# Designed miniproteins, single chains, continued (4): the designs that were tried, part 98

Each design is a single chain, and the fold is of that chain. pLDDT is the mean over its residues in the fold that is shown.

## One batch from the design tools (miniprotein)

Design m15613
Fold by ESMFold2-Fast:
Structure m15613 (fold): chain A 98 residues (1-98)
Amino acid sequence: GERTLAGLRAQQARDDEYARLAEKEASKNPEVREMIEKAADLYRDPSKRDEANKLIEELGKKYAEQYTPEEAKRIAEGFRALAGRLSGEKGRQDALNA
């Protein structure tokens, strides 16, 4: 089930896969990577979460012209997962340097 330990592990595995796909797409386009890193920085501030989400949505819209709406949505989910992971990594690095 979605709220069991097995369900949480399955969700984490999907998030990891989406982050890897997003990293591959970002490696093809430096502007995409910069937008993802901006979203990651915004996610570090709870008051800026909506701004981060809007940035990911705008990035997804740019891909909608090249992909089906369903594929563009999955790519946007990947960008969101990657931005979340980068936000967490930056937070851990700041804690280690403090």
Scores: mean pLDDT 72

Design m15614
Fold by ESMFold2-Fast:
Structure m15614 (fold): chain A 83 residues (1-83)
Amino acid sequence: MEEYERAVEEAGRLFKEFMEAVAAGDAERAREAAERLLELVRETAERYAEEAAEETGKSVEEVLEETERALEEWRRRMEEMIA
């Protein structure tokens, strides 16, 4: 879980950058941070999909599908915050 813990730490930093950019009204910087954050979450979910499937009792395909839907909703939410 070492790579997972580091990914979570990086995600936290990217989220802080996103929030700072939103507060500053810097739409371009906010979008860059959001894109990086969503990419990191997607990569992390793909690496740990099997473990997540075991924890939830779902199939790997179901876990990945749910993750994609969550990422799309997060992207939409972040775009709303930038506007």
Scores: mean pLDDT 78

Design m15615
Fold by ESMFold2-Fast:
Structure m15615 (fold): chain A 68 residues (1-68)
Amino acid sequence: MEEEINKEVEVTLYFIGGYLAYKAGDYEKAIEWFKKALEIDPDNEIARKMLAEAYRKAGKVEEAEKVA
C-alpha cells in the first residue's frame, strides 16, 4: 500500500500548501500547488474548485472558467 500512502500524502501537502498560499494572498503559488494536487488526483473536486478560485483572484478569469 506504499503507492497509495505516498500519493495521499503528496496530495494533502500540495492542497494544504495551496490553501495556505491562497489565504496569504499568494495566488500564483496557490495555483501551482493546486495544479500539483490535481496532477496526482485529477478527481479531487475540492482542489479543482480551489484552483478555479485562485485563478479568479489572480485575474485569470478564463482559466478559472475552464477549471470550474
Scores: mean pLDDT 79

Design m15616
Fold by ESMFold2-Fast:
Structure m15616 (fold): chain A 69 residues (1-69)
Amino acid sequence: MAKLEELRELAEEAIELAAELGADPSDLERLRQDLEELIELLRERQDEELLERVIELLRGLIEKLRKEL
C-alpha cells in the first residue's frame, strides 16, 4: 500500500514541523500515537477514498505549518 507509506511519511513530516515550531515533546508523542492509530484504522478499513482525503488534509496542514516557520 504505497499510499499508506505516503501517509506515514506525511505524518512524520507534520510532527517534525510541529517540533520546529516549538510544540511540547509530550504533545508530539501524543500526536504521533494518534496518527499511528489513524493509519492502522485506515489500513483495516481499506477505504482508498478516505485515505486520499486524509493525505490531502495532512498536506494542507504541512503547508500551513511551513508558512509559520
Scores: mean pLDDT 79

Design m15617
Fold by ESMFold2-Fast:
Structure m15617 (fold): chain A 79 residues (1-79)
Amino acid sequence: SEKEEALEKLRKEVLELAKEEGIDEETVEKEWEEYMEKAYEKLEEAKKLIKENEKTTPKEVIEEMKDRLRAVEAYAEKR
């Protein structure tokens, strides 16, 4: 699904970035879980911000924000 693909893409990007910076996988996984839980708690607020700024923000930025929300929703659905 698009949500699952967005989640996998985001996690892969975070892991690759951490690998380049020499951060261990265990630290990345712990920070990933904390980040996703925090993002999930703010999910409704984030959706409202996207909707309110949709007309004043470049479409590409809005689509990237929507992809991030899809990743957070996929994470929550798998809990």
Scores: mean pLDDT 76

Design m15618
Fold by ESMFold2-Fast:
Structure m15618 (fold): chain A 64 residues (1-64)
Amino acid sequence: VSISGEAGRALVRELVERYGVSEEVAERALTLMIIKGVDAAARYLAEHGGVPFEEARRLLERYL
């Protein structure tokens, strides 16, 4: 998956500010999305960020 640096920063900011995800977890989710894809990142956010899997997946898809 290819994401611009601007889109990546916007995603991390949205996860932190709107979803209360820690910056570290948000940055790891971004990295996982780039390397392994949306489903892997969404699962990580559900397990470590408290964002429901389906909501996380829809959120991440908006930045692609």
Scores: mean pLDDT 82

Design m15619
Fold by ESMFold2-Fast:
Structure m15619 (fold): chain A 95 residues (1-95)
Amino acid sequence: GVLSEEEVARLIEVARKLVDLAKGYFDRKLSFPGFEALSKEEMIERLEARIRAMQTSVSPEDRLLLRLLAAQALASDSIPEEDKQLLLDIVDRLG
């Protein structure tokens, strides 16, 4: 399926929180393989662009990104349970 506007907006906010925690070194449990060399701003910009594109289509690489975001959210004590559940629901729905 395609992501709704509300799902895209919520995913962007969760991704921003995760990047803030990881790049700010506030949560040492968080990592983003392939993005280590990017600045916080560059990483947020790239993640937002990819998530927005998911309103139209979801590639296999996008599914891997969603699973990564869900795994990082589950590993963090700083992400609300409703945001964790949203990510799990999206991952389950999209396969």
Scores: mean pLDDT 80

Design m15620
Fold by ESMFold2-Fast:
Formats: sequence, structure tokens, C-alpha cells
Structure m15620 (fold): chain A 69 residues (1-69)
Amino acid sequence: SISEEARRLLLRAIGLELRAIGLEFEAELLLRTHPEDPEAQAEAERLLAEAERLREEARRLYEEADRLA
């Protein structure tokens, strides 16, 4: 059975992925509503970079959880 520590890591990883999805959606919305705005494009790039960082952190947490299972 999965340990409580592994469950905590999985929940944290899932939370980070949900946050990343939210940022990706916000970036897509900015690009769709302001396609010719360089400022919106720069903000979208920032949001996508942050989302990628969160997904990478989530990946590491999934790996740690897998080691504990």
C-alpha cells in the first residue's frame, strides 16, 4: 500500500500541476484576446515559463513518491 508520506508528496505534486494548468490557460487567454499586444505576449511567456517550472517541481515530487511506494 502507498505510504502516507508518498500520499502527501502526490497531493503536493497534483497541486503544482493544477497551478501550472491555470497559468497555461491564463497565457492562452492573453494570446487569444490580445494577439497583437507585445506586452500581453511577454506576460504570456512569463506565465508559461512559471508553469514549466511548476511542472518540473511536480515531476520531482512524483519521483520521490514513487521511491517511497
Scores: mean pLDDT 88

Design m15621
Fold by ESMFold2-Fast:
Structure m15621 (fold): chain A 133 residues (1-133)
Amino acid sequence: SLKDEIINILNDLLSQTSDPNLKKILEILIEELSKVPNSILVEIMEALNLKSAEELISFILSLIKTKLLSDKFFETAVKYLKSKLSPESFETLLSLIESLLSKIKSLNIPDPVALLDQLINMINPNFKMVFEG
């Protein structure tokens, strides 16, 4: 399943990293994504025209990064997502992002944006988040 593929990618990265802060972020991602139904992950991927598990993970990380950098840009992203997703998928994704953000902030990492950029580059170095109408 897509969910199993996502969890396998994250576990592979966890096994390859020596950075203790990256390990903590990966553990949080595995825990929180494991709670999301596979059907919701598939609907999000299809509705947003994401082509792989790597793109979906990179998209989620980019939303967290956006919220850390700019509430205004995150509000724009949220409006776009609300227009593209079903209410159930939208609410599930927003809840996931809020839970991930809260847990990542609780780690008291000096530069969480830099670590999220590092993870995105490790997962999909060619990823670009684009909001198309």
Scores: mean pLDDT 86

Design m15622
Fold by ESMFold2-Fast:
Structure m15622 (fold): chain A 99 residues (1-99)
Amino acid sequence: LEDLEKALEENPDDASIYLTLGRYYLLRGEYEKAVEYFEKAIKLDPNNADAYTLLGEAYLRLGEYEKAIEYFQKAIELDPNNVRAKRLLEEAKKKLEEK
């Protein structure tokens, strides 16, 4: 974590560092923080399909199924071969039907 914070000080425009921080918080179950970091990554690199997939996953974990669907669809639009985004999209749709 300290190494990632130092890397941000040296390269504040590096979307990959924000993605790594977002993944760190996603793994810890801190989904709101994960969303914040993935949103920063997307601002720096709006064509990064992985960032949209991870943001969708964070929203899925928060129970925000409609937002999760939107971001997974964006990830698939940017990368039609993204099997993970397609799988998570179907999961989010099923969760939305259960509510």
Scores: mean pLDDT 82

Design m15623
Fold by ESMFold2-Fast:
Structure m15623 (fold): chain A 71 residues (1-71)
Amino acid sequence: SKELREKILKLIGEILNIIGDIIELEKEIEKAKKEGKEEEVKELEEKLKELEKELEKLKKEIDELETEIEF
């Protein structure tokens, strides 16, 4: 259905945005490590873990929508 397609496309868009945020955070972590900013590294790594959790949640939501199509 159109509604299901729109939901999937929205979730894909959210996943792509989070992947972009993860890539940027990984660059900032590398920069902070090179500059010896240990506290900043710790804070950025905590943010990275939260984004990875969000990404897993969105992947699970897509898997659940695909399962609903089979019924």
Scores: mean pLDDT 82

Design m15624
Fold by ESMFold2-Fast:
Structure m15624 (fold): chain A 56 residues (1-56)
Amino acid sequence: ATIAEVARAAGVSQATVTRTLRGDPSVSDEARDRVLAAMRALGLSPEEAHALATRR
C-alpha cells in the first residue's frame, strides 16, 4: 500500500498521513485514529507504514 491509499481510506491529505506516521504532535487524535484505522484496513503494520513515510 502507498501513502496515497492510506490518505484516501482515512479521508485526509497525504501530508496528514505522513505527519501522523512521523509522530507529529500537531496532528489531532481524531485524524490519527482515522489514519491508524485506514492502515489496519489496508493490512499495514505501524512499522511498515512508518517505513513508507520515511523512504520518499
Scores: mean pLDDT 73

Design m15625
Fold by ESMFold2-Fast:
Structure m15625 (fold): chain A 89 residues (1-89)
Amino acid sequence: AGAPLTDEARADILGNVENAAKAAEESGQKEVGKEFLERTKAFLDANPDATTAEAARAVIRAGEGLKSPKAQNYVVAAALNLVGHGIPE
């Protein structure tokens, strides 16, 4: 079901989400990318005990409005980093 988020995992999420927001801005979706980043930060601040699986689902859902393939790749990277490659769940 995932592990509780570590400080390292939180930093990795924010790094990928910031990269996604930047890619969104480059594709003409600056506002959508900013909202995605703000929603992800708000989720992490409100849910200090969130699991990696819960955080991954939240990031994917928040990123659904991003149309840039580069931005979507960063959203996927954030989710995969959270749950780890090869997790059977």
Scores: mean pLDDT 77

Design m15626
Fold by ESMFold2-Fast:
Structure m15626 (fold): chain A 61 residues (1-61)
Amino acid sequence: MKPSVEEQLEELLARARAAGDEASVTYVEIALQELPSLSEAEAEEVLRRVEALVDARLAAQ
């Protein structure tokens, strides 16, 4: 089953929290708060940007 944007952001939040990266946690929390006011295309764009940012930060650890 394909996960929703919200589901994928919640998974990123769990990963960021497990890694103890406060900046990544903040970025994901802001994205989750913005989701209800975004279109599907905007939500997917935000997900891609947040994923890239979190993955880069966690890969450096």
Scores: mean pLDDT 80

Design m15627
Fold by ESMFold2-Fast:
Structure m15627 (fold): chain A 91 residues (1-91)
Amino acid sequence: DLLAWARGVVARAEALLAEAAAISPLARAAVEAVVRAAEALLAGDVEAALAALREARDAALAFARSIGLEDSEADIEAFFAALEAAVRAAG
């Protein structure tokens, strides 16, 4: 189901980027990296997908800190760790 997730992200990329940009440049950066990870995964480039997920995690953590949602850091880290594990399993 990881490929179904990636297809969904790419299909909604323009809308997701616009929504994130309306919130924060850091939120946009996180979504941009997630879109790149999804595109890389669909192209079969596991290493590029993993690199993009790490960028997305770092941007998401920076965003959470910037708006005072530091209590969400563990949830953000757990979510991206699960995605990285799924990408490694798919490669």
Scores: mean pLDDT 83

Design m15628
Fold by ESMFold2-Fast:
Structure m15628 (fold): chain A 59 residues (1-59)
Amino acid sequence: GLERLEKRIEELEKEIEELEKQLAENPDDKELQLKLEETEGILALVEAVLKVLKEREAK
């Protein structure tokens, strides 16, 4: 099943929310900015993989 990827997406969305909150308090923190960008990139990749796998399982 795709349950592991769906759970990972939920975890990544939560991590992004926490990073956005931290960055709002520390807007000049370059490490937080980079981590947010990296986490958003990982989320996009996992969502793309999940979409491909769902399309394959639907057949």
Scores: mean pLDDT 82

Design m15629
Fold by ESMFold2-Fast:
Structure m15629 (fold): chain A 75 residues (1-75)
Amino acid sequence: MSFNEKVAKAAEDAAKLVEELAKAGILSEEEAKELIEKLKELAELARKGAEREELEKKAAEVDAMIQAAVDKARA
């Protein structure tokens, strides 16, 4: 797989995990929806051939958002 294809697949897989976290009650439906939208944006950018640096930066931002949401749910 190309790097972009790998990023798109990882974003799609992460969106499924976010849905599972919402179903388990760890994330609110509203938080899960926002995270899924950001992950869809990342997958779309990867599919459109965005540069590696841009994809890595976007992925790091989304990962930070997921971590913050999970940490907040545990507090």
Scores: mean pLDDT 79

Design m15630
Fold by ESMFold2-Fast:
Structure m15630 (fold): chain A 74 residues (1-74)
Amino acid sequence: ARELLNRGIGTVLRGIGLLAEAELLRRRVEEDSSLSEEEKERLRKEAERLEEEGKRLLEEGRKLLAEADALANA
């Protein structure tokens, strides 16, 4: 039970980290007027990729937390 809880928490934290990285890249595109259109496009695509991976990890983490809760209440 506790091992699944710890894995779930760790997976959620990794997902949050990737979403934060994606947000930072999007803000850089908006705030950094020195970036070329090509660089902005590259950063936008990287942010999309990180967001998708972060969302996937959040779903995985939620599933692990649900399994840990079910085992703790069994």
Scores: mean pLDDT 83

Design m15631
Fold by ESMFold2-Fast:
Order: sequence, then structure tokens, then C-alpha cells
Structure m15631 (fold): chain A 117 residues (1-117)
Amino acid sequence: DLEKVKKLVDAYREHLENRTSVSDFIKEISEILGIDPSKVTPEQLLDKINDVLSDYLIEQLLKEDPNLKINSLEDRREVLERAERIAQEELGLEPEEARLIAGRAVGKLLEQQREAA
């Protein structure tokens, strides 16, 4: 759900820019993710945000190329650059944030491809 992912990015950005309190951040993210804020730590919420964003990038990469395989360092670079572009253009992430989330997404995709042997 793109709207859910965008709301998640906006809330995460507000937290990074110190524009929200910790309690407001926990409440907002928990509402977006549909979880009980009393049962999660801030660190667990950050991990969930990173997972949702990474999974979204993988979904977009596979939607563009359902047979996408990373067989070389060149392939890995190309896929990483595409993921970084999607993160910046569709999610509005800053270049440094986009690179970190894209790297996580590519790492997850590589692991999934190894397990599918």
C-alpha cells in the first residue's frame, strides 16, 4: 500500500528532523502499522519501518522485472541504483537514507534468490 508507505516515510522524516516527540512518533508509526504502541520499543518500530520500506522496494523492482536475477557485481550495482532511484522519487527519501534502505532491499533480494535454489 503506497499511501501507507508514504505516511510511514513522512512520520520517520519528522522524527529524524526532531519535529515530533518520541511519544508522538511511537503513536503515529503504531497507527500506520496497526500495532499496539505499548508492546513495542522505538528500536523495534525502526526495524519494522526499514522492513516495510525494503519490502516495498523489492516489490517495485520485481514488478518492473519479475525474472530479476543478480548474477554479478555489475547486476548488483544496477539493481542498487534502481532501488535508490525508487526510494528517492517514489518515497521522497534523502540520498543517504535512500542508499541505506536500497542496500537493505538488495541484500534481502540476494538472500531470497539463494534460498530459491
Scores: mean pLDDT 77

Design m15632
Fold by ESMFold2-Fast:
Structure m15632 (fold): chain A 81 residues (1-81)
Amino acid sequence: SLEEAIRKTAEAFARAAVEDPEKAKEALEKIKEELKSLPKEVAEKAKKLLEEGFKAAQEGDLEKAVELFEEAIRLILEALE
């Protein structure tokens, strides 16, 4: 299901942020660049959610990181319709 795909993607991103923070940060910067193609309000909100999720993962709060990444992914997918 789409919900399961979103959750699995968010969990993978949270794990990457802990296991390889430099590579995860590089991926985050690439995603932020791609978000420039979306409406500015959506792009700014998604960027904040992704950055907050990355920070939560670095602080060891994986549950919060997953929730923030899921919110960002849903927002991006809704904008890409």
Scores: mean pLDDT 84

Design m15633
Fold by ESMFold2-Fast:
Structure m15633 (fold): chain A 70 residues (1-70)
Amino acid sequence: SAFNEEIKKRVDEILLLAEEAYENKDLELMEEAIEKLKELIKELREKGDFETAKQAEEELAKLEEMKKKL
């Protein structure tokens, strides 16, 4: 995994939030998860960690698809 342990924990926490949002049909919570992941991607790009940012962007695409089904 290209995620270091700290970044992996942050991603895992966001993905858990998105899973809860999807199961509960909570659009507001899903939008919160998406926003948190977008902020993480921005931080990674600002630090020049483009490989980790790309992997987080792939997870973001999955959350956007989950949101469309809500």
Scores: mean pLDDT 85

Design m15634
Fold by ESMFold2-Fast:
Structure m15634 (fold): chain A 71 residues (1-71)
Amino acid sequence: SLPSTLTPKEALYAVARFAAEKLKRRDPTLSDEEIRARVRPYVLKLAKYLGLTEEEADEAIDRAIADVRAS
């Protein structure tokens, strides 16, 4: 059996979600656009490191923000 590992896309989403949750917890008045602006530079760096596209990074951020809002 292989050890449990995240796929690159799952890792990207997990980082985006953690960052979005932390920002929203610290300041609940932040808009989705403000959270996106703060999270995007870090997620883009990770996406490039993992060989993912900018579009995949933006999808991960959008999903993370939506999931944090639903929580």
Scores: mean pLDDT 82

Design m15635
Fold by ESMFold2-Fast:
Structure m15635 (fold): chain A 60 residues (1-60)
Amino acid sequence: SKEELEKELLRIQKEIDKLIEEYNEKLLENTEEGQKQAKEIKKKIDELEKEGQKLQDELE
């Protein structure tokens, strides 16, 4: 249903926001390990953004 898709989209948006905060925190560490962890977090953000876009397309 549209309501279920909207709830899932909101969940994904909240998770992305949390990951962006973690991503920025890792970059601010200014270490090689922090940069590696940031790269992994960025991949997860990209996957969630793709999932969110698919749900947005379904809502149209």
Scores: mean pLDDT 84

Design m15636
Fold by ESMFold2-Fast:
Structure m15636 (fold): chain A 118 residues (1-118)
Amino acid sequence: EITLKESGGGTVKEGGSVTLTASISGNINLIAQVAWWRQKPGEPLQFVASIDLFTGEVSYAEEVKGRATISYDREKKTLTLTLNNLKVEDTATYYAEALDLATGKVYRGEGVELTVVA
């Protein structure tokens, strides 16, 4: 069983940077992939970034490519997303996600709200 708790949201100025973190609890040795998703107001859930923990392959959505960095620290049990050059359209609830290797089950946190103001 894996649980995720996001933090680091709030209100940030356009053009700034933010670091969102997720604390991971439970059997972290079973995690195959970690990811960040977001849901913008009035839009469906959107992919942001992922790391495949077997290959080390990192993927970014085109919308955030070049300004996002995803990182996973096993020792600290922390999944991190840094977003630079923030736009008002980055306003969303951000969700950390972990894929269980054994079951294929996806675990997601409750989300953290980010508001970007002009």
Scores: mean pLDDT 87

Design m15637
Fold by ESMFold2-Fast:
Structure m15637 (fold): chain A 90 residues (1-90)
Amino acid sequence: MRTLTILDVEVLREGPVAERIKERLKPGQTLTEDELWRIIEEAAREAGVADERFLPILVYSEPDPESADPTDRILYIAAGDSLVRLRVRE
């Protein structure tokens, strides 16, 4: 089972989804990719920006250019008005 460790949670653009993600994801937390996606989906649904048939969430992943560790990645999560940047280690 692939796991990630949350290194950083940064809100680039505030909104109801970002507020919920910030509450649920904390630096030092370890979880699976499926658990991370479930948290994001639940945050979007609770914020009223997604439903069971429409999940308008964009996730973009890239290597962390500020890290010397090649397993460190940046995830950008865009949903509704919210934009969140996560730094994660695989």
Scores: mean pLDDT 78

Design m15638
Fold by ESMFold2-Fast:
Structure m15638 (fold): chain A 59 residues (1-59)
Amino acid sequence: VEKKIIEALEVAVFDPPRALDTIMQVTGASLEEAFEIVDLVLQGKYDEALEKALELARR
């Protein structure tokens, strides 16, 4: 799960729609939550984005 999240965050700068879909599928996040995570990556806040995504993936 973590590996797929990291990959999604890495591509978020180049392909935000793909990263958003991957985050939603892997974590079960809502569209709004996935968008917030992608937005954090685009702002250069990678560590915050990763931590939030991992918290959502917690189940």
Scores: mean pLDDT 79

Design m15639
Fold by ESMFold2-Fast:
Structure m15639 (fold): chain A 65 residues (1-65)
Amino acid sequence: AVEAAFARYDTDGDGTIPTSQLPAFFADLGLQPTPEQIAAADRDGDGTVDLPEVRDLLIAEHQAR
């Protein structure tokens, strides 16, 4: 599940993943994120994303098509 994959990439246990890890994270889920999708996940521009932000992006992708 996405939560399990997120936990693997959350090596610091902070509940966040660096945006530099997002391409690998999405590849583990069988997805190929665009730069726009990565930017959407990092909505506050901190260079990290929370699990809820990643889940929202994945839900949007599932519902879009």
Scores: mean pLDDT 70

Design m15640
Fold by ESMFold2-Fast:
Structure m15640 (fold): chain A 89 residues (1-89)
Amino acid sequence: MEELLLEAIRLGAERSKSREDVIRMTADVLDLIGLQIEAELLNDPETLKRVQEIAERLVEAYKAGDEKAVEEAHREMGRLSREIARRLA
């Protein structure tokens, strides 16, 4: 996960063209780190796998410069975050 997150940060920085893009990329990475920690606390390998899959899609989207794919990954992160929050409550 660490290597994947660092790659996402690096690629996001290279591909970001505006303040909004940088903020969105940074928020996505921070959300992903939070989800990784929460998934580890749940000790749920399926949830960890879902976090990894979203991270992989995010990196691929940033590599491709595909803003739509980045938005889709961001929405998936938001849905997973809400699911994990309900399980931790």
Scores: mean pLDDT 71

Design m15641
Fold by ESMFold2-Fast:
Structure m15641 (fold): chain A 64 residues (1-64)
Amino acid sequence: NEDAKKAAEQAKKAAEAGDAAASGTAGYHPRLMSGNEELGRRAAEAAGRGDAEAAAKYAQEAAS
């Protein structure tokens, strides 16, 4: 399914951008770390169902 492939690739790029932003202040805020993990999990689930928009939204929210 080409749509699923494109959605997964876009979600990967969004996740990489979010991961790079998170690396700047990573690690020492357990409350924020748990929140970012939850958002990352939701982004991965959205990407798995082919929803690139939701995946990008969750990744951006994790980065902010």
Scores: mean pLDDT 63

Design m15642
Fold by ESMFold2-Fast:
Structure m15642 (fold): chain A 66 residues (1-66)
Amino acid sequence: KEELKEYIEKAQTALENGDYESAKKYAEKALEIDPKSVIALRLLAAALRRLGKDEEAARYLAEAKA
């Protein structure tokens, strides 16, 4: 869980800094650890939306709501 929290924090920080590629990478790493992490799914979706990948973002948001 400590590693999961670290990747979530890195993804959040990257989003805050406008580094959407790094935010996507760290959110993906968090999902490798916990595929059902609602926080990681939402962070990945947020990064994807900022990168213009709205369809992919919608898929991860749907997974987060399930």
Scores: mean pLDDT 83

Design m15643
Fold by ESMFold2-Fast:
Structure m15643 (fold): chain A 74 residues (1-74)
Amino acid sequence: KMEEAVEKMEKLLKAEEVSEEELKELARLISELTGVSEEEALENIKDVIEMVKEGTISAEEAVEILRIVIEEAL
């Protein structure tokens, strides 16, 4: 499940257009892994993607943040 979430995040970060369905799928996986709501997971994903697009963090750093969030919730 964590590997699936990481792969989906990487795919979204490489995409020029972000699909709402793909965002919801990732949010659901994170919700299942962390216990946060799908709405909270979706907001966090959008924030991280925006930071990568703005150049505030790298795609690699975004993936590491995701891993930390999942591990902290477990």
Scores: mean pLDDT 76

Design m15644
Fold by ESMFold2-Fast:
Structure m15644 (fold): chain A 77 residues (1-77)
Amino acid sequence: SEAEREEEERLAKELEKKIEELKKLLIEKLKIPEEEAERLAKAAVLREELEKRGVLKELNPAGQEVVKKVEEALKKL
């Protein structure tokens, strides 16, 4: 329904704001390139959402490797 689409768009905008804020923090604190910071920020926000839903442990090996890289980057902040 339209109401469900508006809810999804609202959530997407909130996640985009979190990604942008984390991307800026990664660039300023870690001095990494913008493209790398954006990828890490997106992965970090997705990891947090999966953790909240209790499905982080259900990720395949490739997903677990991305989670590890995100956690290592966040520890350096």
Scores: mean pLDDT 76

Design m15645
Fold by ESMFold2-Fast:
Structure m15645 (fold): chain A 70 residues (1-70)
Amino acid sequence: APPPVDRAAREEAAREIARRVAARNPDRHPSLEEIEEAALEVAREAAAAGDEQVAEAARRFAAAVRAQAA
């Protein structure tokens, strides 16, 4: 099983994803695909920065969004 992710890391990932999505969609509701893309971007950048907990939180967020879209 994958390691547990802190609530703080999940909240940080969600906040950054929401910020990016809002910046790209100022007057519109984002699609699930746009939210998934932002989450995967946050995951890649966090992993590159060594923020493993935030990267994992963002990946799980993306997976949950994709499951909702399926």
Scores: mean pLDDT 81

Design m15647
Fold by ESMFold2-Fast:
Structure m15647 (fold): chain A 74 residues (1-74)
Amino acid sequence: HKKEGEEYVKKGEEAEKKGDYKSAAKYYEKAFKHYREAGDYESAAEALQKSYNSLIKAGDYDSLEELQRKLQGP
């Protein structure tokens, strides 16, 4: 999953450069999940922070709340 995480971070960065913060946030969320599955919790935390920042820039507080709810864990 680490290679997939790296690929999604790159896609998120590309989306940010284009001003597509909603797509950037979704790519960073996918990177977070892949890093978490790989046990790379440092990279996972970084990707998650990038997703949050992108959602804030997009003004998409509904998706931000959804992401936060998913991460409270069962």
Scores: mean pLDDT 79

